# Ledger of designs, part 107: designed miniproteins, single chains

Each design is a single chain, and the fold is of that chain. pLDDT is the mean over its residues in the fold that is shown.

## One batch from the design tools (miniprotein)

Design m3940
Fold by ESMFold2-Fast:
Structure m3940 (fold): chain A 62 residues (1-62)
Amino acid sequence: ATEQEIIDTLMTEGGLSERQARSTVEALKQGGSVRLAAIAELERVLGKELADRIVAAVDSLK
């Protein structure tokens, strides 16, 4: 997936604003505690299955 496709998914399926979607992608890229906090928040808001798909998509970015 492209970064824009991930952002679009967060907006359309997650109900996030563009700003929130971009901030989430950047947090997932940073690693450490920031990434772990972003994963926990995604699981809380979107559910584990969608959160896992988003994390995998960000990790696959070129």
Scores: mean pLDDT 81

Design m3941
Fold by ESMFold2-Fast:
Structure m3941 (fold): chain A 62 residues (1-62)
Amino acid sequence: MLDKEELEKAVEKLEKAYKDNEEAQLYLAIARSYLEENKPEEANKVIEQLLEKYPEARKVLE
């Protein structure tokens, strides 16, 4: 998760992996909102919070 483009790809992958998980989708919606506002640092913090709650999600990003 180094730049905005990589964060956008990470969010897309996680949205597909967790489409049936309402809590994960809420985190991803917040992260996507920050990316649309050109706030990648805030988006990254939200994604890291999601990965702390769902550590297995890191495998989706590899």
Scores: mean pLDDT 80

Design m3942
Fold by ESMFold2-Fast:
Structure m3942 (fold): chain A 76 residues (1-76)
Amino acid sequence: MLTTEEAIEFARELGRRLGLSEEEIKLAVAIAGSGDLETAEAVAKIFPRAGSVGLIAVYLQLGREEEAERVLATLE
C-alpha cells in the first residue's frame, strides 16, 4: 500500500517510462495526489493514458494490487 507521496512519484516515473507528455504526467500526478478512485476512473475514460497511470497509483494507495496490475497490462 503506497502513501500519497509514493503514489505521486510512482505516477511520475511510470508516465515518463510510457513517454507521456509533461501535461499528461501532471494530470496523472494530480489524480495520484487526490487518492480519489471515482475521480481516477472518470478521468481514465476521457484521457486513457494519463488517467490510467493515475488510476494505477490510486489502486496502489488502496492496496488493490490486482486491479493496478490489470490496468498496467493495458498500457504495455
Scores: mean pLDDT 86

Design m3944
Fold by ESMFold2-Fast:
Order: C-alpha cells, then sequence, then structure tokens
Structure m3944 (fold): chain A 70 residues (1-70)
C-alpha cells in the first residue's frame, strides 16, 4: 500500500539511506498521487540536496514532485 511504502521511506531516511527513501516515497506517490506525507518528504529531499550542492538530484526530485501535479 501507499502507507507501507511511505513507512519504508521514513525508515530509510532515518537510517541515512536517502536514495532508498526517495524510491519508497516515489512508489507511495505512484499508488496514491495525493499522499501528503510522501509529497512533503520529497520536497524535503529536494531542499536537502539543494543545500548540499547536489543540484542535479535536487532538480530530479523537483521534476518528480511536479509530475504528480502535472
Amino acid sequence: SAEEEYEKGLKALDEGRFEEAVEHFEKALELDPNHEGAISQLVFMMFYYHENGDLKKAGEYLELYIKYYE
């Protein structure tokens, strides 16, 4: 379920596995495009990579975010 993927993403994020966290949040949004929690975490990841100078990953996560709002 979307909630199960979201919870897996939160666990991965807490353990510092950011790539796996994003993968799980993306799967949650694939199952439920209106999943507020997954959207919020994706936005957080976008800002995280932007602040750490990884503009390519920040841009990729921004594109993913925009995809669900079309």
Scores: mean pLDDT 78

Design m3945
Fold by ESMFold2-Fast:
Structure m3945 (fold): chain A 95 residues (1-95)
Amino acid sequence: KKTLLEEAEKYKNEGKKALEENNLELALENYEKANMVLNRYEELFPEKDEEFIKLQQELIEDLKKLIEKAQKENSPLLPLAYLLLGDLYEDLKQY
């Protein structure tokens, strides 16, 4: 449990750092990796966990910031970012 959540948080933080460095592609890749780890956690532990939910909510907020920046730059990454945002919202509703 703890190791997967720690891994997801690490990828989220790496994505946030990449976004601060104007590397939208690397930021999106790290957010996708964080989401994959969270999906694996949910498969293994389907019960609602406060730390899991917090990480999903933080990912959603960080991804929204990436989307805002991508919109301003007219980035070709926008469709992929919206797809990931949709997946995160769907997962959050399902716990």
Scores: mean pLDDT 80

Design m3946
Fold by ESMFold2-Fast:
Structure m3946 (fold): chain A 106 residues (1-106)
Amino acid sequence: SVAELTERIILALEGLRIRLRGRAAEAEKAGDLETAKVLREIVRVEEEAIARLRELLERKASLEEVRAVVEETIRRLEELAKKLKNEGVREEVLAFVRHLRAMLAA
């Protein structure tokens, strides 16, 4: 169902949010303030997406509305990933974007 898909996407976003928040703290502790800044911006994008998807879930919104929020989130994450100089962290974000696309592909 659309509700089950939306719940799975929210859980996936929450998982990445927790991991990237931790990586941002590690980057800041290491003195890599630019990476910490970009990662915190990604975390904010994830938090905004989670809030919007929770609202859509409560309103029993259409698949088209859920898809629009997720596709906008993907675009924002891909743009922010370009600013990440660490290849491993960048690939983690891009792998997550591929996972979100796969979830939408039915």
Scores: mean pLDDT 90

Design m3947
Fold by ESMFold2-Fast:
Structure m3947 (fold): chain A 76 residues (1-76)
Amino acid sequence: NLEKAEELEKKGEEALKAGDFETAAKLYREAAEVLEPVDPEKAAELYNKAAFAYMVAGDDAKAEELRKKAEEVRKK
């Protein structure tokens, strides 16, 4: 559902602007999961945005997991 993914991405951007990096990361990840079966390239971009937000939040482990997920999704 493209509309749901767009809404989640928008909320993620709002969370980033508010400095809530962990919430932004979760929202970008959810948007990526929704798009993964329909648009793997866009999903990979969103996984990378979520990884960046986790990195800024100090969660390096989750950031690394999402970077690897983005790479795997892009290979499809």
Scores: mean pLDDT 84

Design m3948
Fold by ESMFold2-Fast:
Structure m3948 (fold): chain A 59 residues (1-59)
Amino acid sequence: PLERVDPELLEEEKEKLKEVYKEEGLPLPSDEVLEYQAALAAAVRQRRSDLVRELAKSM
C-alpha cells in the first residue's frame, strides 16, 4: 500500500512530521514509523480513502 502513495506528497508530509517532532521536543521515531505516518497523511491529501483504510489496518 505504501508504494501507491504519491512519493512527492509522501516526502512533503515526512518533512512536516519531522518538524512537528522537533517542535514538540520528542525523539524522532524510526524511519519506518515516520514513513507510515507520512503515508497516511499523504493518502488523506490525495483523497484515497481506500489507501487510508489499507494503511490503518496495518496498525
Scores: mean pLDDT 74

Design m3949
Fold by ESMFold2-Fast:
Structure m3949 (fold): chain A 57 residues (1-57)
Amino acid sequence: YSLEEILEKYRELLKKGNGVLTDEQIKAFAEEVFGLTPPNSLAIEATKEQLLALLES
């Protein structure tokens, strides 16, 4: 996936969840687009924050 594809996919996921995503949804998303599953809740939160920052930049 390109960065643009990753961000659009994440934006769609947020829209469907009314801005709220479960840890399982973040893990599944990260595994699909980055090929790596976040190992714990802190890594999941960091991934979510990074994607949101990229959407707002």
Scores: mean pLDDT 75

Design m3950
Fold by ESMFold2-Fast:
Structure m3950 (fold): chain A 59 residues (1-59)
Amino acid sequence: GSMEEREKALEEMNRIGVQAVLGLISLEEAKARIREIGEKYDIPEEAEKILAGLDAYFA
């Protein structure tokens, strides 16, 4: 995809992470949605970085 599509996907994944941190959605739901976005936009490495950050935050 374009750089703009990648940037929007990253912003959406980060927004989902923030929602999990704020307790608006479960960690499990946030992880599932972030993985789905990473796969859909072919940026699984970026999704894994965000997931690692969430795991560290909730550890």
Scores: mean pLDDT 85

Design m3951
Fold by ESMFold2-Fast:
Structure m3951 (fold): chain A 54 residues (1-54)
Amino acid sequence: SQIDALRRRIRELERRMRELERKARAGDQRSREELEELALELERLVRELQELER
């Protein structure tokens, strides 16, 4: 279903963000910037999921 597809994309983004968080904690500024971009994408997908759950 569309809901399952969105949940899968959200989980994939969360995995990428976790990997980038490890690098950001090590002091990589570019990883922090990429994390910020992925966080916005994640928030967008979460909003789409909430819309479909209504």
Scores: mean pLDDT 83

Design m3952
Fold by ESMFold2-Fast:
Structure m3952 (fold): chain A 67 residues (1-67)
Amino acid sequence: MAASFARGAVRLIEAGRLDDAKRALEVAAKVGNEEARRYAELGVKYLDEGNTDLAKRYAELAARAAE
């Protein structure tokens, strides 16, 4: 479940849908394991800072950790 939301966030970032990507990462953080949560929270942080490249990277790490 968390892996699906984190993978969804990667696709949403690629599509420029940053508000939807942030919501997907917030869900991944709530339902993921500790490592996936930590990466998803970093993804949200970097989206808030406008760093979409790092946000995408942390979303990918959250998806991998949640597998």
Scores: mean pLDDT 84

Design m3953
Fold by ESMFold2-Fast:
Structure m3953 (fold): chain A 60 residues (1-60)
Amino acid sequence: MEHLAKGKELFAQGKLEAAIIHYGLAIQEDPDNAEAWANLGDALAAMGRDAGAAALRARA
């Protein structure tokens, strides 16, 4: 429960890597926590978008 709240706080601050770690810990403690899975998906999607933009810029 604390890891989910901490992950949400870190995600709101733009600390995506730290947020993913805390969401992962929340899922490890409660794999049936749908909210933790949804938030992890959102954080991974946000990181994927950033990585895609960086790759495009590096190629240009």
Scores: mean pLDDT 73

Design m3954
Fold by ESMFold2-Fast:
Structure m3954 (fold): chain A 80 residues (1-80)
Amino acid sequence: SLLEAQLAAERRILERLEEYKKNFDSVKKWYVEWAKERGGEEAAKQMEKDLETLKKRIDENIKYVRERIAELEAQLAAAQ
């Protein structure tokens, strides 16, 4: 079924995004320190701001994928 294949694909995308998000704070800490070492406090502030924007985008993508999964699950349930 195309719906089942789409649902499986969206679930795999969600798992990858959630794993990326779980590791994000460690990655963020490393990049902020890296920027601070090379460009000082201003570079660190900019990196923190850029990474916060990226985290928000990841959160929005997770929400979008979860909504798509819910829609696909509802369609599959209605088809049974």
Scores: mean pLDDT 87

Design m3955
Fold by ESMFold2-Fast:
Structure m3955 (fold): chain A 63 residues (1-63)
Amino acid sequence: MNQVQEGVALKELLEAGLSEEQAREIIEMAKNGASKEELIKKLVEAGLSEEEATRIAEGLLSM
């Protein structure tokens, strides 16, 4: 993931209601090879719905 892709991911996570700290942790997990299921779990724990978490996790993994 390059800096532009990280910036896009950060913006989307912040707009979804995550804190900057939570958003950065999710991006780092995706960069380190976290599974879609692990990303969904963390996003749901951060307050997103399962549907929104799935959509965002799929977007992160396609970068």
Scores: mean pLDDT 79

Design m3956
Fold by ESMFold2-Fast:
Structure m3956 (fold): chain A 64 residues (1-64)
Amino acid sequence: MEEIRRLAEEIVASLPVPEERREEAIEEVARLIEGFHNAGFPLELAAKMARMILEGDLEFERKR
């Protein structure tokens, strides 16, 4: 699942994730992409959905 890991790394790198949480975020995003892809979604759509979830989490953390 090298493709999933690469997509997760690209997503995390494109968002303002703290260095301390970068590896944790990559693992979380990779699991989300894998889950969506296994559910029948194309990798590009799975990656887009995982990105939206991470963006939402980052926005909630900033407000709280």
Scores: mean pLDDT 76

Design m3957
Fold by ESMFold2-Fast:
Structure m3957 (fold): chain A 96 residues (1-96)
Amino acid sequence: STPEEKRRAVLERLEALAAAAEAAGGEEELGIRRAVEEARREGLTTAAGQLLSDDPEAARAQLIAQLGAVRPDLSDAERERLVRMILVILGALARQ
């Protein structure tokens, strides 16, 4: 697999986890908890560390740009919303 294919797989996985957490609705807290636990099991924190810069603004811009490449069907507003959810999940993983 190429590094680009690996990055795409990580972003698609984080997107799926974020969508699952959102879809939980009335069980939002449980959905987020399950998504965080699954991300830990898959080792996505290590892959995310390779993807994200230490500068929070640069990391956000990087994720938005990569989501634009992987998910060109999403609007800029939808990508920004998804990036916020992904960063919340990654932040929870970093605080373990």
Scores: mean pLDDT 58

Design m3958
Fold by ESMFold2-Fast:
Structure m3958 (fold): chain A 97 residues (1-97)
Amino acid sequence: MEEAKRAAEEGKEHLEKAKEAIEEGNIEEAIEHVRKAVEAARRLFELGAAEEALELLEEAVEAAAKAVERSKDLELQVEASVVLIEAAVLITVIRSE
């Protein structure tokens, strides 16, 4: 589906931007991009593209974990941890279907 292709491209773009933001030390920006990638993965799952959703979520988990590690304060660590947990829960849900 064209919609699934667009969601996959958007998710990949956000993950790339998240990785760049982490390298630059812009952790707040990185967390926002990981969050958007998780939203794209959720949309992919709703559209029946479970395999593509899992690929995005696995990369999102990795990016969120790096954001937790590189966070400068407790609030950012908590926000990154929440996104990490959300992505991990979605992986479990998708794999259970």
Scores: mean pLDDT 85

Design m3959
Fold by ESMFold2-Fast:
Structure m3959 (fold): chain A 70 residues (1-70)
Amino acid sequence: SELEKIREEFYKLVREAFKKAADSGDEEKLTEVARLAQEASSRFNAAKTVDEAKKIYEEFKKKLEEILES
């Protein structure tokens, strides 16, 4: 489904974020990425429409980028 496709694309971003945080040696960033991934998963589980899933994807992608830039 389209919802599953959006969720899978987000999980790809999470894996890339974990790799970048690990490569930086920053354990605080790893913890923040893990926390954000759990929050996103909870919201994806509650999402009932494709539009809701797209909003979650965009919001959490931005948050992941902010963590990695900090």
Scores: mean pLDDT 83

Design m3960
Fold by ESMFold2-Fast:
Structure m3960 (fold): chain A 81 residues (1-81)
Amino acid sequence: NLEEALELVKQAIEALRQNDIYTASGLLVAAINLLKQSENPNEEAIELLEKALDALTKERDIEKAIKYAEEAIEKLEEALK
């Protein structure tokens, strides 16, 4: 659900701030999978989280990954209103 995905993304950002890339990657993947399994997937949040994961795994850019993850949080919080 959206609340669980939001919590996972918040935990991923905290892991990134601690330079724990392995934990952050796992949390981002879990959030993406959870959102894709919903009956009405938040496509904007999914795309932002996939960009965050790519920034982390392909570009090794922690700052960019945090930025995309924070944007995904904004989209998920809007969807919960």
Scores: mean pLDDT 86

Design m3961
Fold by ESMFold2-Fast:
Structure m3961 (fold): chain A 100 residues (1-100)
Amino acid sequence: SSLTISKKLPFGLYPGMVLSWVRQRPGQPPEWLASLTVAATDTTSYNPRVEGRFTISYDASKRTVYLTMSDLQPEDAATYYAVVTDTATGKVTTGPGVQI
């Protein structure tokens, strides 16, 4: 099975900003899953534990970030957060989580 979660941002992303997906399972520490670095050519990076199963993407026209999850496992049941880091200012923005 596959699932796509989405989060609308209150602002657009600009070069130097990093979009990340982080999850937290009950009783476990937060776990980084994936990042997308906004640049002239955007780059993506993944936690090896989810690489090949998860895909991070951003739709600039909708200001919406996505995490597409395939081959769902019991450990994928968690609260998922979209986190934006502005590398120029050091500001980190996190919205409400999405429960899976």
Scores: mean pLDDT 83

Design m3962
Fold by ESMFold2-Fast:
Structure m3962 (fold): chain A 73 residues (1-73)
Amino acid sequence: MEEQERLAREAARLAREAGRAYLEGRYEEAEKLGREAMRLLEEALALAKDEEEKRRLLEIVAAAAREFLAEYE
């Protein structure tokens, strides 16, 4: 697995945990997890070879966000 893809998947995981923490009233933990997710995504995008790779990394995170939000619609 490419390192940038691994970082994007980890960012998606932390973003989901941040969302759950927020819904459970754990706001400080949610903010910390969200900041870590953002930093990992920025690192993944910085390592991307081209625009297509960047879109693929963003889609990994977007797909995780859509799955999470669908549970609460």
Scores: mean pLDDT 80

Design m3963
Fold by ESMFold2-Fast:
Structure m3963 (fold): chain A 91 residues (1-91)
Amino acid sequence: MKELEELLGTPEVNPDPESVEAAIRAALPDDVKEVKVLSIHGRFAVAEVTVGEGEEERKYWIAAALRDVDPETGKVSGVDILLRGLLPVPP
């Protein structure tokens, strides 16, 4: 059904992961070393962020709203960082 294909998303309307990563990186402070997009769901993304250097290096997750998405290419040029949290320390 075309309605199901629209609900699941088509290639033309899915955000491009590389552009999402770049937009998130541009919205974060200069001390961010790495951004890894973990998932994209509609107009929201979750990413793992690495900050700090050497022994002070730490990872946290962020949730971002995708603001400026090209409807033809899926390229993202703007995001709002909504939430951040430290990744769970394993027992």
Scores: mean pLDDT 68

Design m3964
Fold by ESMFold2-Fast:
Structure m3964 (fold): chain A 61 residues (1-61)
Amino acid sequence: SADEEAARRTGEGSGAIARALGAEAGRTMGKHEADVMLADGYSEEAARAAVEAAEAAAREA
C-alpha cells in the first residue's frame, strides 16, 4: 500500500473512528457484538474490527 497517500487520507479518519468503536465493543462484549452492530446498521468495517479485537483479547488472555 501507499503509506503516505492512504494513511494521510482524511477519509481514513472516519474509518478509524468506526474501527475504534468496533474494536472497543469486540474486546468488551466479544464476537457476538459484531452481529449486533451489523443488525443495528453499523458498518462492516466496525463489525470486522470487533471480531478481530475479540479474538486478540482472547489470545491475550
Scores: mean pLDDT 60

Design m3965
Fold by ESMFold2-Fast:
Structure m3965 (fold): chain A 92 residues (1-92)
Amino acid sequence: MIDLEFTDSDGNVHTISAELSETVGTVVDRLQAASGEDSFISSLGIGFKRLPNGNLAIRRPDGSVLIIPPSATVGTFLETVERIRKEAQELA
């Protein structure tokens, strides 16, 4: 179990406890239930939005969008966010 922090568009911080093997879709379902929103910023400063089909859209530093399915694990999501954060640091 790990604690994940997300900030909603109003600046409220939400803490969600999750397993690395849990699907990211269940984490986002809990975030939407707590916030009423579909757009969030991870503690690593990477923003994402839940699309109507359940997929997550992450905007990369180059302006491109990466799509992650809700069936992806929390571990895969965190590895993806960390990779994007490192890409942003290398470009800055």
Scores: mean pLDDT 80

Design m3966
Fold by ESMFold2-Fast:
Structure m3966 (fold): chain A 59 residues (1-59)
Amino acid sequence: MEEKLKEGEEAFKKGDYEKAIELLEPLVSVSPRAASLVVEALNKLGKSKEAYETMKRAG
């Protein structure tokens, strides 16, 4: 978990939002930080519907 969270954060910082979502999606239900990053990445890609659905699954 920690390794994937760190990799996802690094991808997000580099502007690789698709990779950040891929790495962090499995952590959305157990990590509020992962959920926040996935929501932000989806919003940056213009996928507001998916961002909203991810927010509802946040743990």
Scores: mean pLDDT 80

Design m3967
Fold by ESMFold2-Fast:
Structure m3967 (fold): chain A 98 residues (1-98)
Amino acid sequence: MPDEKEINAALADIYLALGNLLEKQGRFDEAARWYEKAADLYVESGDYTGAAIAYLNAARAYEKRGDVEKARELYQKASDLFRKAGNTELAEEAEKRA
């Protein structure tokens, strides 16, 4: 399934961009939802760096909501995915926020 992975990666990029736009508007609940959808699609496409970035952005949005427990969970997921992608520096940065 190369076509399926390619479609999932393209949709994930769109969802990540939408989340970023909503976050800039202060719509953190909606932003977090789109970031999590992007992360799931990146995981399905095998793009672990993209998934980690999306979870990191979702975690930040949940922090701005005051949902510290959900944010911590997502920072940990981002850290694990950065390690899986070979980005140990970004993994350590995400882990410090979990």
Scores: mean pLDDT 85

Design m3968
Fold by ESMFold2-Fast:
Structure m3968 (fold): chain A 65 residues (1-65)
Amino acid sequence: SSELKELILRLIALKLRLIGLEFDLELAKERGDEKRAEELEKEIERLEKEIKEIEKKIEELEKKL
């Protein structure tokens, strides 16, 4: 379905963003930038929650196929 395709593409985009944020977090920690690391950790937590919600929606739609 078009909805399933849209959710899968969104999931891919979010996972790519998560990889980027995880890399930025590692760099912030290496630099000793605790404030930036804290901001990135909060962004990662929000993104992980969104990813889980999308994954659940995909699983529910795939279950009907």
Scores: mean pLDDT 87

Design m3969
Fold by ESMFold2-Fast:
Structure m3969 (fold): chain A 92 residues (1-92)
Amino acid sequence: MEPGTTLLEYAAMKAGLSRERARAIARGDVPPTPEEIERIQKALEEMLKEAGVKAKVTVRVDPETGRLQVFLKDMTEEDAEKFAELAAKLTG
């Protein structure tokens, strides 16, 4: 299961998007552009790296729903714990 919408909001903001647009994209209210998807993936990758998570992240958009989906590949038990801590820290 992908992390909560709030993590995507923070990643989008780190990617240089406004809070309003980041929120809309993360909630699936507005589909991101291909360039925004690439920047969000890069931002998530940097956030995960800073948190010590080594799992590879891929961000995709369902073209019909416009929702962002986050896929984590090669996630270890330690990566899962660090990812959960990062998500909790960002959501409060």
Scores: mean pLDDT 74

Design m3970
Fold by ESMFold2-Fast:
Parts: structure tokens; sequence; C-alpha cells
Structure m3970 (fold): chain A 96 residues (1-96)
């Protein structure tokens, strides 16, 4: 399997995880400021990953901040998905 296909697969996995988390947060009626910030961090990471030349370092920082905020909110599932997505970004860096 080519490095290009591996990178594309990792990017797709990250986008799916982010989309699931955003969709879950979008179902919250009367979201708190912190829940809105969590959604924006995840949306920013998704937008950056889709950019022509994605800043992988920025994406990792956004995902780390999202994981921290999700844990603070007791959202263990979103925290875990953000952490796994950061690991997938690190794997993309190793393949470049």
Amino acid sequence: LSKEIQIDTLKAMIQIALSVSILTLDKIENPTEKQLKLKELLREASRELSAENPDLERIKKLLEEAAELARELGDEETAKLAELSKKNVEEIEELL
C-alpha cells in the first residue's frame, strides 16, 4: 500500500471522527460557551486538515486543546476521539 493511500486513509479517519463529534455536539439544546468552543476547535481542525497545505502542527494543538476541554466537560468520548485523531496526525507526519 502506497504512502499516499495511507495518508489519505488517515485523513479520512480523522475527518470521520471530527464529524461524529461535531454532529453529537450540534444536538445539544442550549450549549454552554465551553461546548461551543469545543465545537469550534473541532471545526477548525477539520478545516485545516482540508486545506491545500495543512498545518499539521496547528491541527495537533487544536486537537490537544479540544481533548483537554472535552475532559473538563466530562465528555470522555469526544476527548478520546480528539486524542486518537491527534495520534493519526502524528502518523501522517511519520509518513511524510
Scores: mean pLDDT 89

Design m3971
Fold by ESMFold2-Fast:
Structure m3971 (fold): chain A 95 residues (1-95)
Amino acid sequence: SSEEIITGMALARVRHYVETDPEVAELAREIAEMVEKGVPLDEIREWANRRIKELEEQAKTASREESIDLMVKIDAIGAILLAAERDPEGLREVV
């Protein structure tokens, strides 16, 4: 029940990001495709963590507005990874 709530919240967040941010929509689709192709989740997490570190580094020198956008993208990647781990079929349906 608690796990179902967490999964549902992650999917709802991914759906919102996919509808509002084309770059996040592309990232979600790429992760969903990696899952479908059988790429191990640990490898997907390592790939995504490298992208998160790049965004964190950009945020250090970005304007306030750009930094907020970058932090939103970092949150979106986290939600996508959580959805991929807990409900890979649900993730594929959202993207």
Scores: mean pLDDT 86

Design m3972
Fold by ESMFold2-Fast:
Structure m3972 (fold): chain A 93 residues (1-93)
Amino acid sequence: MSEELRREVELGVHLIAGAVALKYGDYETAAKHFERALELDPENATAWVGLAEAYLKLGDYEKALQYARKALEIDPGNERARRVLEEAEKKLA
């Protein structure tokens, strides 16, 4: 397997594992998987959104806001990122 293909598979595994962890309320595990995904692909909007959602659930509203903004820089139409941004801003008000 090429390094590129290996990295793509590893990225996909971390994105799926992070999403599953979010669904079942394991927000710390979700954050770790999305952080690993971002080490592999720093421009992955899905990973930034997942990280923002994980930190929102962990009560770290400043990080949730930062990561949601980063996701929107990459994908301005991302509804999930916009929801995190609105919720985090509301919590910091």
Scores: mean pLDDT 88

Design m3973
Fold by ESMFold2-Fast:
Structure m3973 (fold): chain A 61 residues (1-61)
Amino acid sequence: SLVEELQKKLAEIIKKYPNDGKKFEEEARKVLAEIAGVDPEKHTFEELLRLIREKVEKEKA
């Protein structure tokens, strides 16, 4: 499931950067873009979250 894949990747980033919020955001943004299938440099964090939400909803439908 997309949710399980996302949770696993985010958990690995937290483990790697437990005290670096900036690095966590940079790496999390890349993971969101990869799952959404888009370029992380061409989309805002909010746009990436919206794309992931739409993809998860389509997978459930």
Scores: mean pLDDT 77

Design m3974
Fold by ESMFold2-Fast:
Structure m3974 (fold): chain A 83 residues (1-83)
Amino acid sequence: PSEEELDREVKRALGLIYLYLGKQAMEKGDFETAVRDYEKALELFKEAGASEEDIKTVYRNLAEAYRGLGQEEKAEEFEKKAE
């Protein structure tokens, strides 16, 4: 693979790792950490050219994390992005 292909693959893999870490944080009730990890996953997935389905999954997870923080407006914003 080219350096560009490897960079995209690495970013996609890192995005999946951050998505997993965010889910672990959610399970522990650490919603601040979950938001940070999911935001990093979103950034990496967008840079990697990840599918719309993958991006929408992160949006739904961000909505749940923001709801856990009591940030209802932010939660609704991300729910709409996941449509």
Scores: mean pLDDT 87

Design m3975
Fold by ESMFold2-Fast:
Order: C-alpha cells, then structure tokens, then sequence
Structure m3975 (fold): chain A 68 residues (1-68)
C-alpha cells in the first residue's frame, strides 16, 4: 500500500502534471515544473500535513495562472 507520505507527494505531482499539461506556454510549463519539483523534494525531506499539501497544490495552480 502507498504510505501517506508517498500519497501526499503523488498529489503534488498530479497537480503539477495537470498544470503543465494545461499550460499554453513553455515558460509557464517550466515554472510549474520547477515549483512542483521543489514541493516534492520538501515532501520527501519531511512529512507534510494534508493542509500543507493542499497549500502547495493551490500555489502550483496559482503559479500556472500567473506565468506568461
């Protein structure tokens, strides 16, 4: 079974993947990918709470909207 930590990391990866797939420009895709990688690394180095994961996912979506 997937550990809760692995599940939290997977949620961040899914959010990043969705934003990359739906982004119109390569610049937006790169910004989202870079931020997603940062948050995945954070989740691997420490246990994130569900609320923290939710905040990271929200930040990824906000970044995707603002990237030009």
Amino acid sequence: MIDEKELNIAMILIAGGVEIATSETEEAKEAVRKKTEEYVKEGEERELSVEEVRERVKEIFELGKKAE
Scores: mean pLDDT 75

Design m3976
Fold by ESMFold2-Fast:
Structure m3976 (fold): chain A 69 residues (1-69)
Amino acid sequence: SEADLEKFKEALLKAEEALKKKDFETAKKYFEKAKEYLKKVLKDKPKEEQEKYLEALEKRFEYLKKKAE
């Protein structure tokens, strides 16, 4: 739903802002919330497509985390 997409965007933004502040615990918390909302957004998509989006999100987070270190 649109509401789940907005919550995903908000959680992702909060996770990225926490990484900029090197607040890794808060970043992980909001990243996990973002993953939960993304799963809801993608619930009607094939499992392979869902897995690709989740992997892309995880790779983005790992990349940003390394840059914050």
Scores: mean pLDDT 83

